# Designed miniproteins, single chains, continued (2), part 5

Each design is a single chain, and the fold is of that chain. pLDDT is the mean over its residues in the fold that is shown.

## One batch from the design tools (miniprotein)

Design m4143
Fold by ESMFold2-Fast:
Structure m4143 (fold): chain A 95 residues (1-95)
Amino acid sequence: MPPVSPLDVLLLISQVVQLLSEAGVPNEVRDEIQKLITQAVKAILDGDEKKAKEYVEKARELVLKYTSKEVAEKVFKLIDETLEKTRKLAEQLKS
């Protein structure tokens, strides 16, 4: 079984940005959401789950403000998958 790669995490972040773009979210808001998700990923890699949660909560608030509930649910699923892949990557890096 191939290990989780940093590319898997980057592709999931790209899918979040693409979905927000298709939903008509303004560029400035998309950039802020991408920044928050990227900072959550970095926090997980640094072992700071509390800081990661704070960044995710801010990203979720922006998603709910600028998208429909149905789009928000899809984005949240991608964010959760991004964080899960990042945790697996962090475990592999400790080995």
Scores: mean pLDDT 84

Design m4144
Fold by ESMFold2-Fast:
Structure m4144 (fold): chain A 85 residues (1-85)
Amino acid sequence: SKEDEEIAEKYLAEIEKLKKEGLEKIEKAPPEEAPLIAIAYILNIIGILLDAERELKNEELLKKIEEKAKEAIKEIREAADKVLA
């Protein structure tokens, strides 16, 4: 439905915002703080995914949000790992 598409767009935008914010904070933080920042943003992204799964019943839209969340989590993890290298 159109309403489901609008809801999905909001969740996708929120995940993208958290990804960008998390990556920026990891880049600017002392190396020792990067893992904790990564964990905080990953947990927030998981929370958004859980909210989306509760609100949306459209499997195709949920899969799109899930894939976006997994990609964002991967990028945040990789950014934190690079800081520790």
Scores: mean pLDDT 88

Design m4145
Fold by ESMFold2-Fast:
Structure m4145 (fold): chain A 97 residues (1-97)
Amino acid sequence: YVDKLETALENEDYKSALTYLGELIAILRSEVELSEEEIKEIQSLVDKATDAIEKNDKKSAKEYLLKLLQKVKEILKKNNYDPETAEKLDKIIKKIE
């Protein structure tokens, strides 16, 4: 899914990118205990990305998706969960910025 996420972001297919990132977040929530604050922050970013996508605001969609990627990467690193995926997300963020 990380490769699909990178391809979607590179193609400006932010709807597919949000879907793939949502799948990663669902896995993260099942494997790692997230704080209430982390859950609220993730949900806020997902809601903002969804709104931007619905309005065809590609620049805002990209910005919120990058912030969401950064947050997911931080959570993975903080919990020492799937360091390979965390490194791949870091590379995607640098490539798309």
Scores: mean pLDDT 83

Design m4146
Fold by ESMFold2-Fast:
Structure m4146 (fold): chain A 81 residues (1-81)
Amino acid sequence: GIYVKESDWQELEAGEVVTLTLTVNLEAGEYTVVLLAVDEEGKETVLAAETVTVKEAGEHTITLTATVPESGRYRLRLVVL
């Protein structure tokens, strides 16, 4: 399945470091994790993408950190695929 966590809307500056954390129950396997910034016009920007290998089924905490490329008002979204 697809797991998603969204932040509230926030004002961000170019060069600012953002972090989003999701705690989710995962089966053993390989997952793609993507951190997106969504602006007020609905434009999505990929800030970070990583592959995560889960060796044991259970509760996992996934954290992605990225630098904001352009100042603006955004909602951050963390997606586990």
Scores: mean pLDDT 87

Design m4147
Fold by ESMFold2-Fast:
Structure m4147 (fold): chain A 97 residues (1-97)
Amino acid sequence: SSVKSRLTSLRTRLDDLRSRARALADRAAGVDPALAEELNGLARELDRLRSEVDGLISDADSDPEGASRRLDIISTRLDSLDMRLDDLEARLDRLLA
């Protein structure tokens, strides 16, 4: 795929993780306010990454190599955030059991 196609896929993944983080934060708010704040913090980081990806999509034709390098960094960070969301969801599920 072109760099733009990969960035568009990454943007979709970011939007999915943002929605998940916000939904989990809402569920956590009445049970564990500290967990809700961690989830809201994660959602804010995902919002920042999404804005960066939007910028990279706009600039991809002028600097495809730079966009590709930054895509790899964001993708790796997103994998870490996905794992963190899984951990926080498991913690919430234990509290709700």
Scores: mean pLDDT 88

Design m4148
Fold by ESMFold2-Fast:
Structure m4148 (fold): chain A 79 residues (1-79)
Amino acid sequence: LSPELREEIDAGVVALHAATLMVIARNSEPTEELIKELEKAAKDLEDAARRVSNPRTQAGLKALAEEVKKLAEEMKKKL
């Protein structure tokens, strides 16, 4: 694999993990564990955005990170 393709694959895995957590969170009771996992996923998305060279992928990861952060904050309000 080229380094660029590896970056895209690695970023895709991070995004899939975050998207899966968002689905779980929307269908679950708020817990401290779930909130911490969402906060970690948002940070991992931000870190992945800094590593990818493709501006579209970077923008998508940043947008997803903001959605994940917003969901974590909404869940904190319900605790």
Scores: mean pLDDT 88

Design m4149
Fold by ESMFold2-Fast:
Structure m4149 (fold): chain A 70 residues (1-70)
Amino acid sequence: MYSGIGVVETASDEGAEKAAAAVEEYGGIFSKKFGFFVLDEITPEEAEEIRARLEAIEGVTKVTIMMVPL
């Protein structure tokens, strides 16, 4: 298992709010001020699913996820 540390770049406040809600659905914590999030105990498959979902949100311009081994 890995922890996921990610950054979401957004062009709108609405995009940032939707990204935060999506991260919370996966059990993560999102910092709207800095656009970064943390996910506890994810798989590579889950990380790809989360990234794809975040990129599909209108107003999200870029998503980066770094996986840290536990």
Scores: mean pLDDT 79

Design m4150
Fold by ESMFold2-Fast:
Structure m4150 (fold): chain A 83 residues (1-83)
Amino acid sequence: MIDPAAIEGAVYLIRAAVHKITADKYEKKGNLEEAIKSYEEAIRDFEKARQLFEEAGDQNGVEGARAGIEDSRKKLEELKKKL
């Protein structure tokens, strides 16, 4: 039986990854404000995924979400310095 929280966590993890990819595309186009917004959305979804995986006891999911948060936060700080 799969924990519903683990399924929901996976959905948020995928959403966060899509936002991160979108942010990278905006950055490459020089659209820094849209890139920042997309990274902020990615961070929110990764944080939700981390919480859900923690509730499910899915350590691999928690680690994946934490890595996504850390990487996205570093890029967000770099982009904010360019504004």
Scores: mean pLDDT 86

Design m4151
Fold by ESMFold2-Fast:
Structure m4151 (fold): chain A 85 residues (1-85)
Amino acid sequence: SAAEAEGKKLYEEAVEAIKKGDYETAEKLAQKAFELGNLEGAYEVFRELSKKGNLKAQNNAIIAALKLGDDETARELLESMITRE
């Protein structure tokens, strides 16, 4: 479908934005891919941004993990957010 093709394209553009260090653009593109149903692609981008210290991306990674049925990973991410650092 057109939405599926667009979600895949947005994911690919988000990955390229990460390679360029444009984390703000990567986050916005991943959010749009997520909204179009590319949960797997959006989850991958949010996880990478989370590793770079983006707390908003960490929250979005938790939501994507829950929607993918990965309750264990979602729980681990939530527990890491509660830990004081």
Scores: mean pLDDT 80

Design m4152
Fold by ESMFold2-Fast:
Parts: sequence; structure tokens; C-alpha cells
Structure m4152 (fold): chain A 89 residues (1-89)
Amino acid sequence: SELVAQYSALLTAAGISRPLPLIVAQVQLIVNAAQGNVELTQQALQQLLQIEIEEAAAIAAAANEEERQEARRQAQLKLKALYEELAQQ
């Protein structure tokens, strides 16, 4: 998929390492949630990238495991909100 290749390249450029099957699954969820709307898909992938960048930065800045777990929890909440927003379009 061209979208998978594009998103994978953006993650790599941001210094984020993720397994390819997980990238494929995330891109597919966004595409399905956007129901073929190209503009919404592109906007949602940009929001997903920002969530992943913020999570990585928060984990890197964390002083302890509690703060790392909180960073992951916040990222999951933002991701859930993104999918809910797409479902309302």
C-alpha cells in the first residue's frame, strides 16, 4: 500500500521504530474509519503521526515507569478520540 509506505517513511523520519505489521494495521484502521474519504484519511494519518511523536517524546522525557505508563495511556486516549471523530464524519 502506498499509504503504508508513506506513513512508515514519516515514522522513520521522526525517529520512531514500529513493526511493519502494526503500521499496516493502524493505516488500515484509519482508511476503514474514513470510509474511503481521501482528505479525511490524510488528515487522520497526520493526527496519528502527531500522537505517536508526542508519545515518543513524553516517554523519552519520563523520569520513571509511572510517567512512561501515563504517556502511553494519554496516547491511547487520543487515538480512541481520533477513531470516534472519524466515525462521526
Scores: mean pLDDT 85

Design m4153
Fold by ESMFold2-Fast:
Structure m4153 (fold): chain A 111 residues (1-111)
Amino acid sequence: NLSYKDLRDAYNSGDLTKITTVAKQVADYLTTLPLNKVNLVIKDLRLFFNASLEISSKKGEEIIAAILVEAYKLNPKLKDKILTALNYAIATSDYPQPFENAKKQIEKLDK
């Protein structure tokens, strides 16, 4: 379950601790979703950070990408779901670079 307060705190601060708090919630959310529904996580986060599914802000996309990297670190078993969500985010973003960077970070962490 995504907490409005934690989402707001992560967005406003950009602080890694606040991003990690949201990443725990996103990791839990991803465990409940089948692979073909993981794009809902991106849609929910975009609706919150950008107030629209159609308009992406660079800051919002950067925070979403950081959340997904931290979710991977918390639960590496979610790799396939997180990479699927990142591919959806890249394909549907005005600012794909943060998500492309997130994929590269995950590939490095996977060793």
Scores: mean pLDDT 83

Design m4154
Fold by ESMFold2-Fast:
Structure m4154 (fold): chain A 93 residues (1-93)
Amino acid sequence: STEEIKKTLESILQSFEEGLEVLEERAKSSSDPEAAEKQLKKLKELRERLTELLEKGDVDAALKLLAEAAGLEISENLTIEDIVDEMLKKLFE
């Protein structure tokens, strides 16, 4: 369980790095550079915090951070799939 969750979170971090590179290129040609820069800063801060939590082995804290960033309320019915789906929507909207 915990090991599978950690592996999924590490995969999400890799997707974040790839997505950030794409967003940085898109920001250079953005019609609203201030909004684009603000979005990039938020995503970079999220990636940094997630990396620190995973390095410390705080998998539960990492999940809570992702759920909060995805705008999901932490409940007994919250799944990793729910977090991933919402993060993908926010990253690729």
Scores: mean pLDDT 70

Design m4155
Fold by ESMFold2-Fast:
Structure m4155 (fold): chain A 112 residues (1-112)
Amino acid sequence: SELEELAVKFYEEYYDKFNEEVKKALENYGEEIKGKEKEAVEEAKKKFKEAEPNVDVDETAKKALEVAGEIVDENPNISLDDLLLAIRDKLKLKASPLAIGELLFPLLALKK
């Protein structure tokens, strides 16, 4: 999908700019879902739709990746928790920072 291609490109562009905590979190998550990446993405989209029923999940995920890139470029030492909180606040989402992370991490694990 277009979102999956964008998430892979985002990972390739921004991975080296993430702090070590974010890198480790992404690597650990990728190992946990290895071989089930597409199933994890679909489940994550379903859960996010339950948290934000009035938004387009794919468009929100694309905007979240764009905003994440902007935040990381401005503050590469940002913690994962602060990054997810800043994404929530910039996009004015009702979903918790955890729910945003649960949407984005499966997408970033699609790296092949």
Scores: mean pLDDT 80

Design m4156
Fold by ESMFold2-Fast:
Structure m4156 (fold): chain A 81 residues (1-81)
Amino acid sequence: GAERAGRAAREGAAAGKDPVEAARKAAEGARRGAPDELTGEMAEGAAATAGGMAAAGGASAEEAARLAAEAAEGAARGAAE
């Protein structure tokens, strides 16, 4: 479950042209890759928050994408108690 959400977030982020777009696409990917709606909401929120904060802080698209994907995987793993 968590691995699929993380992978989908990374795939989405790779299509982003700038840090904000990368974070947004990572969040969308995380939701699509999640096994259920609740896990998808948690993964999407985590990815959007981590990637968005990184982008706002001046991170590159690659850095924002990486942080968003890591946050998505972590949130999905936490949801799968």
Scores: mean pLDDT 73

Design m4157
Fold by ESMFold2-Fast:
Structure m4157 (fold): chain A 82 residues (1-82)
Amino acid sequence: ELEKRRKEYLEKGKELAESDPAEAKGYVAAAIALDIGIANGMPVKESLELADRVYELARAGDLAGAEELLREAAEPLVQAEA
């Protein structure tokens, strides 16, 4: 389910990259958020909420804010369990 949404967001990002760069950045950020959620075993609701927040930040031009949220969400991956 999350993988399907991630793929859809990536496709939307590529489609809109030239015509609507702000929307494209939002979709790419949302897709990255879903990828992090899947990798960390994050609940579907939390993964979608993260995707929505980074989409809004990136679309508004706050790329630094979106990147910070994504880095924070990815922290469990760098603390890899044995």
Scores: mean pLDDT 76

Design m4158
Fold by ESMFold2-Fast:
Structure m4158 (fold): chain A 60 residues (1-60)
Amino acid sequence: MSLREKMKKAALEEGLTPEQAEAVADSVLTHAKRNGWSEEEAVEMARRGGRAAVASLAAR
């Protein structure tokens, strides 16, 4: 399973739509490649990003 797929699953678990989860995964993947993050760090950041996005949407 690719790192992108793992990050997308983590974002989906936090309640994002498939499109939103893909956007989060792509954003985090870009940062992970730039900063040399481990797979574990990237997945955790995608999960946190998904959680923050859901909270932000709920606060609208």
Scores: mean pLDDT 78

Design m4159
Fold by ESMFold2-Fast:
Structure m4159 (fold): chain A 84 residues (1-84)
Amino acid sequence: DPADLPPPSPETARLQVEILLLLYEEGNKPLSVSEIAERLGVSQSSVSRALDRLREAGVVEKERVGRTTLYRLTPLGVEVARRL
């Protein structure tokens, strides 16, 4: 599918799946955008865009700890990741 209004591009969709699996495999440890980007070998901007879509879907939530924003799976996100 061309990059157009929803659904996300194939690259963004793949990155969303990779983020869900990463968070699930790490035991749902909260991770920063920079940590996710480093672990998956992608840009922080790509991770931020994918996380925005995952938050809109209700499968990821963000937490602010001091100066750092961390992301984790919601209960729905854990169930989705288990089925991947």
Scores: mean pLDDT 80

Design m4160
Fold by ESMFold2-Fast:
Structure m4160 (fold): chain A 79 residues (1-79)
Amino acid sequence: AEENLKKAEEYLDKAREAISAGDAQTAVDNAKKALEYAKKLPEEERNKVLTRVGKLMLDAEDAGLTDAAKAIRDYVASL
C-alpha cells in the first residue's frame, strides 16, 4: 500500500510536469501509470489519487491539451 501510493504520487507529479511542458503523450502515459498503482490502493487512498487525476484533467484542458484530458478521462472510466 505505502509503495503503491508513493508510485502513484510520483507518476502524478511527472504527469503535471509534462502538462506544464506541453507534452501530451508523456502526461497521458504517466497519468495511466499513476492510475494502475491507484487500483492497488485501499478506497480512501485511491479516491485521493482519483481527485488529483481529476484536477490534472482540468489542468490539461486549460493548457490546450484537450486530447490528453480526454484520454485520461476515458482511462479513468475504464477502471
Scores: mean pLDDT 84

Design m4161
Fold by ESMFold2-Fast:
Structure m4161 (fold): chain A 85 residues (1-85)
Amino acid sequence: MTLTIVPVGDKYEVYDEEGNLLGVFSSGEEVVEFLKSLGLKDDDELEVTITLPDGSTVTLTLKLKELPKALEIAKIDGLTLTLTF
């Protein structure tokens, strides 16, 4: 499954691969709880692709439990994340 997470103000908007809005969340922890409702667990690995302001991308692997920290950084810098799992 592929999801796109867009920081908008103090919130996170989560979209599916077709561009449908799945939810708006106030914290990275709420995003994690949403992903757990889809069947993920804390130690499950995610491929995270970060889109930088110049349009370049960086892909890394992290565990679901590490996602809140990545989302806080993305929110500060205004970066979009794509998750694949």
Scores: mean pLDDT 84

Design m4162
Fold by ESMFold2-Fast:
Order: C-alpha cells, then sequence, then structure tokens
Structure m4162 (fold): chain A 77 residues (1-77)
C-alpha cells in the first residue's frame, strides 16, 4: 500500500544520505549501502503481499545502484 511506498522512500533517502556522508571512504560507503539493502530485503520477507514485497525489493535495488555509483566515483577520483 501507500504506507509501504512511503516507508521504502524514507529508507532510500536515509541510505542515500548516509552513503553520501561516507563518499570519501569507499569501504564505509559500501558497508552502509549493504546495511540498508539488507534492511529493505528483511522488510520484503516480512511483507504480506507480493506488491508490498516488490516495492521493498525495488527500493533495495535503488540503494544498491546508488551505492555502487558513489563507490565507483570515489575509486575513480
Amino acid sequence: GEEVVEKARELYEKAKEEVEKNKEDPEKAKEVGEKYVQELRDLAKKSKSDADRAVYLAAAQEVRAYTEEVVAEALAA
């Protein structure tokens, strides 16, 4: 439902903020990103519907993608 979308968005925003705070440390940025990916995956596992599970898994994928971009930029700089 809408509450699941809002919760997923909030976790994505927090993940993005914490990953950005660690952008100068690729190892820490990756660790933080993986923490939020796991949290979203755990919420997906506890979800009562396929639709809610899909929302959390999509958010987890977005967190992973963002984290990979930040890590790649840090290693290239």
Scores: mean pLDDT 85

Design m4163
Fold by ESMFold2-Fast:
Structure m4163 (fold): chain A 93 residues (1-93)
Amino acid sequence: SSEVNEQLLQEAEEALKAAQKKLEAGDVKGAINNLKRALTLLAQLDPNNPNVKKAYDYLKEAEKALEAGDTEKAKKYLEKALDYAKKALEELK
């Protein structure tokens, strides 16, 4: 339903913003926890939606960057993931 998809996208956006805030504070583990939460939420949405797919794909790249210790690259991928999640939410209006 549109309402469920809106809630999932809103919660994913909140998790992405929390991940960004944790990285700014140097809390890599907190960032990874919030990033994984966003991945779980996005995985429940339609994978054929290009904005949902791009948000998910950029989040997977952010996860890989954090595992490699590349915090600056992870921040850029989180910003892209957030932008695409916002675009997916706007499509539901």
Scores: mean pLDDT 87

Design m4164
Fold by ESMFold2-Fast:
Structure m4164 (fold): chain A 65 residues (1-65)
Amino acid sequence: SLVDEFLRYLREVLKLSPESVAEIRETLETFYADEPEEVLREALETLLKQIRTGLEEGARARALR
């Protein structure tokens, strides 16, 4: 499924913790289980951008401290 591919990317490429991946999975299954594929795809793209931005901001904040 599109969700499983997304979660695999987060785990294998972005190296998110299993706990973070599980939390994201539960969120997607709770709010997007019955949504059309196009709505799910847009949500996944938005979430991916938010996660990447958070990781970049976290790295920047650590460099400034």
Scores: mean pLDDT 76

Design m4165
Fold by ESMFold2-Fast:
Structure m4165 (fold): chain A 59 residues (1-59)
Amino acid sequence: ADALAAALEELRHPRRFSFREIGELAGVSQATVARWQRGEIDVPAETLRAILEAIAARL
């Protein structure tokens, strides 16, 4: 449970992974990650979950 919270914090304020690395881990483009971070787009809940699970597995 706490691993997903840590992954969400990493996604909001990347310190260990770049946007490119997050995109590669989650199977989305770097541009999608960057736009989500800037609040320019919303991603589906399923996509966000996949990103968080990919980050959590590497934390």
Scores: mean pLDDT 74

Design m4166
Fold by ESMFold2-Fast:
Structure m4166 (fold): chain A 81 residues (1-81)
Amino acid sequence: MISGEEVVKLFEEARKNKSKEDFEKLIEALRQYLDAVRDALSPEEIERMRKLLEKMEEAYKQGNFDEAIKLAEEALPFKID
């Protein structure tokens, strides 16, 4: 099961490298994390996360890595200081 710390690590690598491979790893990690914590989240929180992941994937598919990274930051399981 993927941890929130591993998701944050993958986010920082995607933000730094802006590569397709790092971004695909981040999207997969966020999906796995959402599935792992689904039972601990309210339906409203799950829907919010789902919409953020959908927007992030759309931005990435359009080649807008900066927007995709911004959306991914909003979807992180905890704030990066």
Scores: mean pLDDT 74

Design m4167
Fold by ESMFold2-Fast:
Structure m4167 (fold): chain A 74 residues (1-74)
Amino acid sequence: SELEQLKQQIDQILGQQKLDAEVRARGQQDEELRRHIEDVERDNSSLLPQEQQLVQQMQQQQQEIEQQEAAAAA
């Protein structure tokens, strides 16, 4: 029957569409993981300038102490 053949074709197409939707959902999880890796790399990059600023501040304080000690010794 031509009707039976048409029904089988429709069932096959619907099955394929369902599989395609599942594959897309898995791809979205991989994309989220990639974004998390990018965020971690960005955070590591932002920490370095803050650490450098703290070191510079400590160096300035040490220089001021040395200048004050030199002035007191003179």
Scores: mean pLDDT 67

Design m4168
Fold by ESMFold2-Fast:
Structure m4168 (fold): chain A 93 residues (1-93)
Amino acid sequence: MEELENNEEEELRAELRAALARSAATHPEAAALARRVLDAPPSVEELEEFLARASPLEVTAVGMALAAAKDGRNVEVVLRRFEELKARREAEE
């Protein structure tokens, strides 16, 4: 059972990396950041500093990478930021 769970995690990470590779030509900074997070997850403080300056696309890419890495602590920080950006967009015409 554990082997199947590990294989599913690896498959999700591979799919995420493939999706990032496809978007790298148009959004290279977001793709590079997401790949960096998959290799070495940031601290909460580093993530909060980044999110304060990040575009919605960069927030989404980092969120997907953290979810694939199963970094639940940092995923919550990204989800909060994503909801803030969504609320602001909904308030703007």
Scores: mean pLDDT 62

Design m4169
Fold by ESMFold2-Fast:
Structure m4169 (fold): chain A 81 residues (1-81)
Amino acid sequence: AALSEEEAKKEYEKGLELLEKGKNLEAAEHFAKVVKEAPDSKYAKKAQLELEIILGIVEIQHAVSPSPELEKELERLRKLE
């Protein structure tokens, strides 16, 4: 199912709100929905960049201080790409 431009904006803004709260995985799920469901929207490219940034941050965190929680987050983030 395709999201409208307005729905894509709402999902993107929800992702940004979750990022501000430090909820990286939840934010990534909202950005992934924009990329998959509204690939032609102006928010798709912005959401894709946010996903790459989140993945990079979590990969660095896991490389420095590995944990089962970070490994699970990485597995879920990689599936969103």
Scores: mean pLDDT 82

Design m4170
Fold by ESMFold2-Fast:
Structure m4170 (fold): chain A 75 residues (1-75)
Amino acid sequence: MVEEAKERVVKEAEEEAQRMGLSEEETREIIERAVEYFEKLVEEGVPLEDAEVEATLYARQLIGEETRRRLAAAE
């Protein structure tokens, strides 16, 4: 089900963001972007399993980018 795959993307993004020490607001923004990307892939006809994997990888990329941005700003 689309909803179940979406919930897994949200859960993985939330857990990884919390693990990396992101704020609640930063976590919410990343989740919103990952969900939007997931929905776009599903609309384009990508299979749910593949869309879930791609959206989860995208969320991890965004978390990594935000973490790097914070480190650069601290210097």
Scores: mean pLDDT 82

Design m4171
Fold by ESMFold2-Fast:
Structure m4171 (fold): chain A 81 residues (1-81)
Amino acid sequence: MEEDLEELKRAMRKAVENLPSLIEYFKKRLDPEKAKALARDIVLSFLAMAVELGRKHLTPEQVKELEEFARELEREIEALL
């Protein structure tokens, strides 16, 4: 179902776009390095969860596309840190 793939990809992109705000939020309670690490782990965990949801609802071909998209987003996260 193409709509499910697009929705998961949108949710994953939005999570990455929110990473800077999440880092700033955690910096109120944690040192900058710990804030970055925690925010990174939360966003990466969300991406992994989105891929697992995809495996339950999408075709194998769509799951491969979603996994490739997750890899691209992981590289973007590293570039933001």
Scores: mean pLDDT 84

Design m4172
Fold by ESMFold2-Fast:
Formats: C-alpha cells, structure tokens, sequence
Structure m4172 (fold): chain A 65 residues (1-65)
C-alpha cells in the first residue's frame, strides 16, 4: 500500500516536471501509465524514469499510449 502510493507520487512529480499528461492505475504488483502528450522526447524521458522507479519499488510497469 505505502509503496504503491509512493510510486504514484513519484510518477506524478516526474510527469508534472516534464509537462506530460498521464493516467495512473495500480492493479496488484502492476502499475499502468497512460500518456497523452504528443512530445516524443518528453514522453521517452518520462518512461525511462518510470521504468527505473517501478523496478526500485518492485512493480511491473505497463505503458499505454
């Protein structure tokens, strides 16, 4: 529970810093992130940050476009 909330908070922070609109959902040990931003470079930077965070928090990351 606390790890999932911490991970969501970190993802929201990263998305806000990069200006990427996201939807975040958690199901079990999986975290689903939908990105709505058309800037590919910023989206790629966000995805790299999320991959690292998810690995550190023990979650499987699923990216949805």
Amino acid sequence: MSKANALKSEIIKAATELGVAVKIEVEGNRIFVTSYHSDKKKTEELIERIQKLAKEYGFEFVHIE
Scores: mean pLDDT 81

Design m4173
Fold by ESMFold2-Fast:
Structure m4173 (fold): chain A 62 residues (1-62)
Amino acid sequence: MSPRALVRELARRLGVSERTVRRALELGAQMGGLSQTALARILAEKGLDAAVEAVRTFLELL
């Protein structure tokens, strides 16, 4: 999945804007909690639903 397609699908499933997803990924990278690399690993190993859940959990911490 392309990075653009992943951000769009995450935004759709979480009910937030693509901008919100991008900001969360930027903050996650800075805080060491949720980077694009970590998300790509979760997507590859556990699938899209697990990636959505990881982003949702991170957004709830903000």
Scores: mean pLDDT 75

Design m4174
Fold by ESMFold2-Fast:
Structure m4174 (fold): chain A 81 residues (1-81)
Amino acid sequence: SKFEEIVKEYVKKLIELAKKYMPEKAKQFEEALKKVMEGKPLTDEEKEVMKEFVEKLGEEIRKLQEETKKKAEEVLKELAA
């Protein structure tokens, strides 16, 4: 579905933010995010990486959330037409 595509793109962009701003931890972040999406528990080290990502990149995450929201709204408009 178009919503599944939006979710996949959002996840991909979160990983790209980690690669850009936290390059040494980007792979650990990607692996931790994949575990979350699969419903698997995170280790303490993976939780620390997630915490650092949110603390360091709050503004970039907010921008990405606004972009993702606009894409979701466009899909809803198309379905309403």
Scores: mean pLDDT 83

Design m4175
Fold by ESMFold2-Fast:
Structure m4175 (fold): chain A 97 residues (1-97)
Amino acid sequence: MLSPTEQAIQRINDLLQQLKDGKITPLQAIEQMRALLEELASQEDDHIKHVRLQLLILTLDDTAARLATITDENEKLALVEKLADSVIYTLKDLAAE
């Protein structure tokens, strides 16, 4: 059985696929990732891991604000893909502990 963090990585990969398939918007992808990170943070007893999850949420909020200034749909997709890669990398690091 996958850990909650490993399940979150799988869910983010699923969201990226839905985004690429045009099933969700870039903003919806960020909102779903944010909800997932908040759920992980609420279940996290390790204070260092909790802080790292909160920093990821702040990064998502910053990226959502940047999306509002972008008019090109391809640039929005690239921004969300880059964000998701960064989130997955951090979650893999957390899962390795």
Scores: mean pLDDT 84

Design m4176
Fold by ESMFold2-Fast:
Structure m4176 (fold): chain A 95 residues (1-95)
Amino acid sequence: SFREQAIETLIELLNKIKEAIKNKDEDTLTKTYGEFLITAVDLRGIAGGRNDTETLDMISKVLSLVNQAQLAYEEGNYEEALKLLDEAIDYLKSS
């Protein structure tokens, strides 16, 4: 379904972000984070147009977790950043 495909794409992008953090690959991290934000914003727009409140609530929670992960990363708290990304992935899988 559209929702399943969107969830799979977001999970793939979050896993790439995790890999980039683990590998200290700043170029891949920056590029993939940008792709994640564009994908999430586009999905939010589509869900809003469809009055899909379940998908909107999911995206809001995922964006909150990813924003927290970004702040942890900027503080040098890489373990916390990875944990928050795992929480975002688990939330997407349970949705």
Scores: mean pLDDT 87

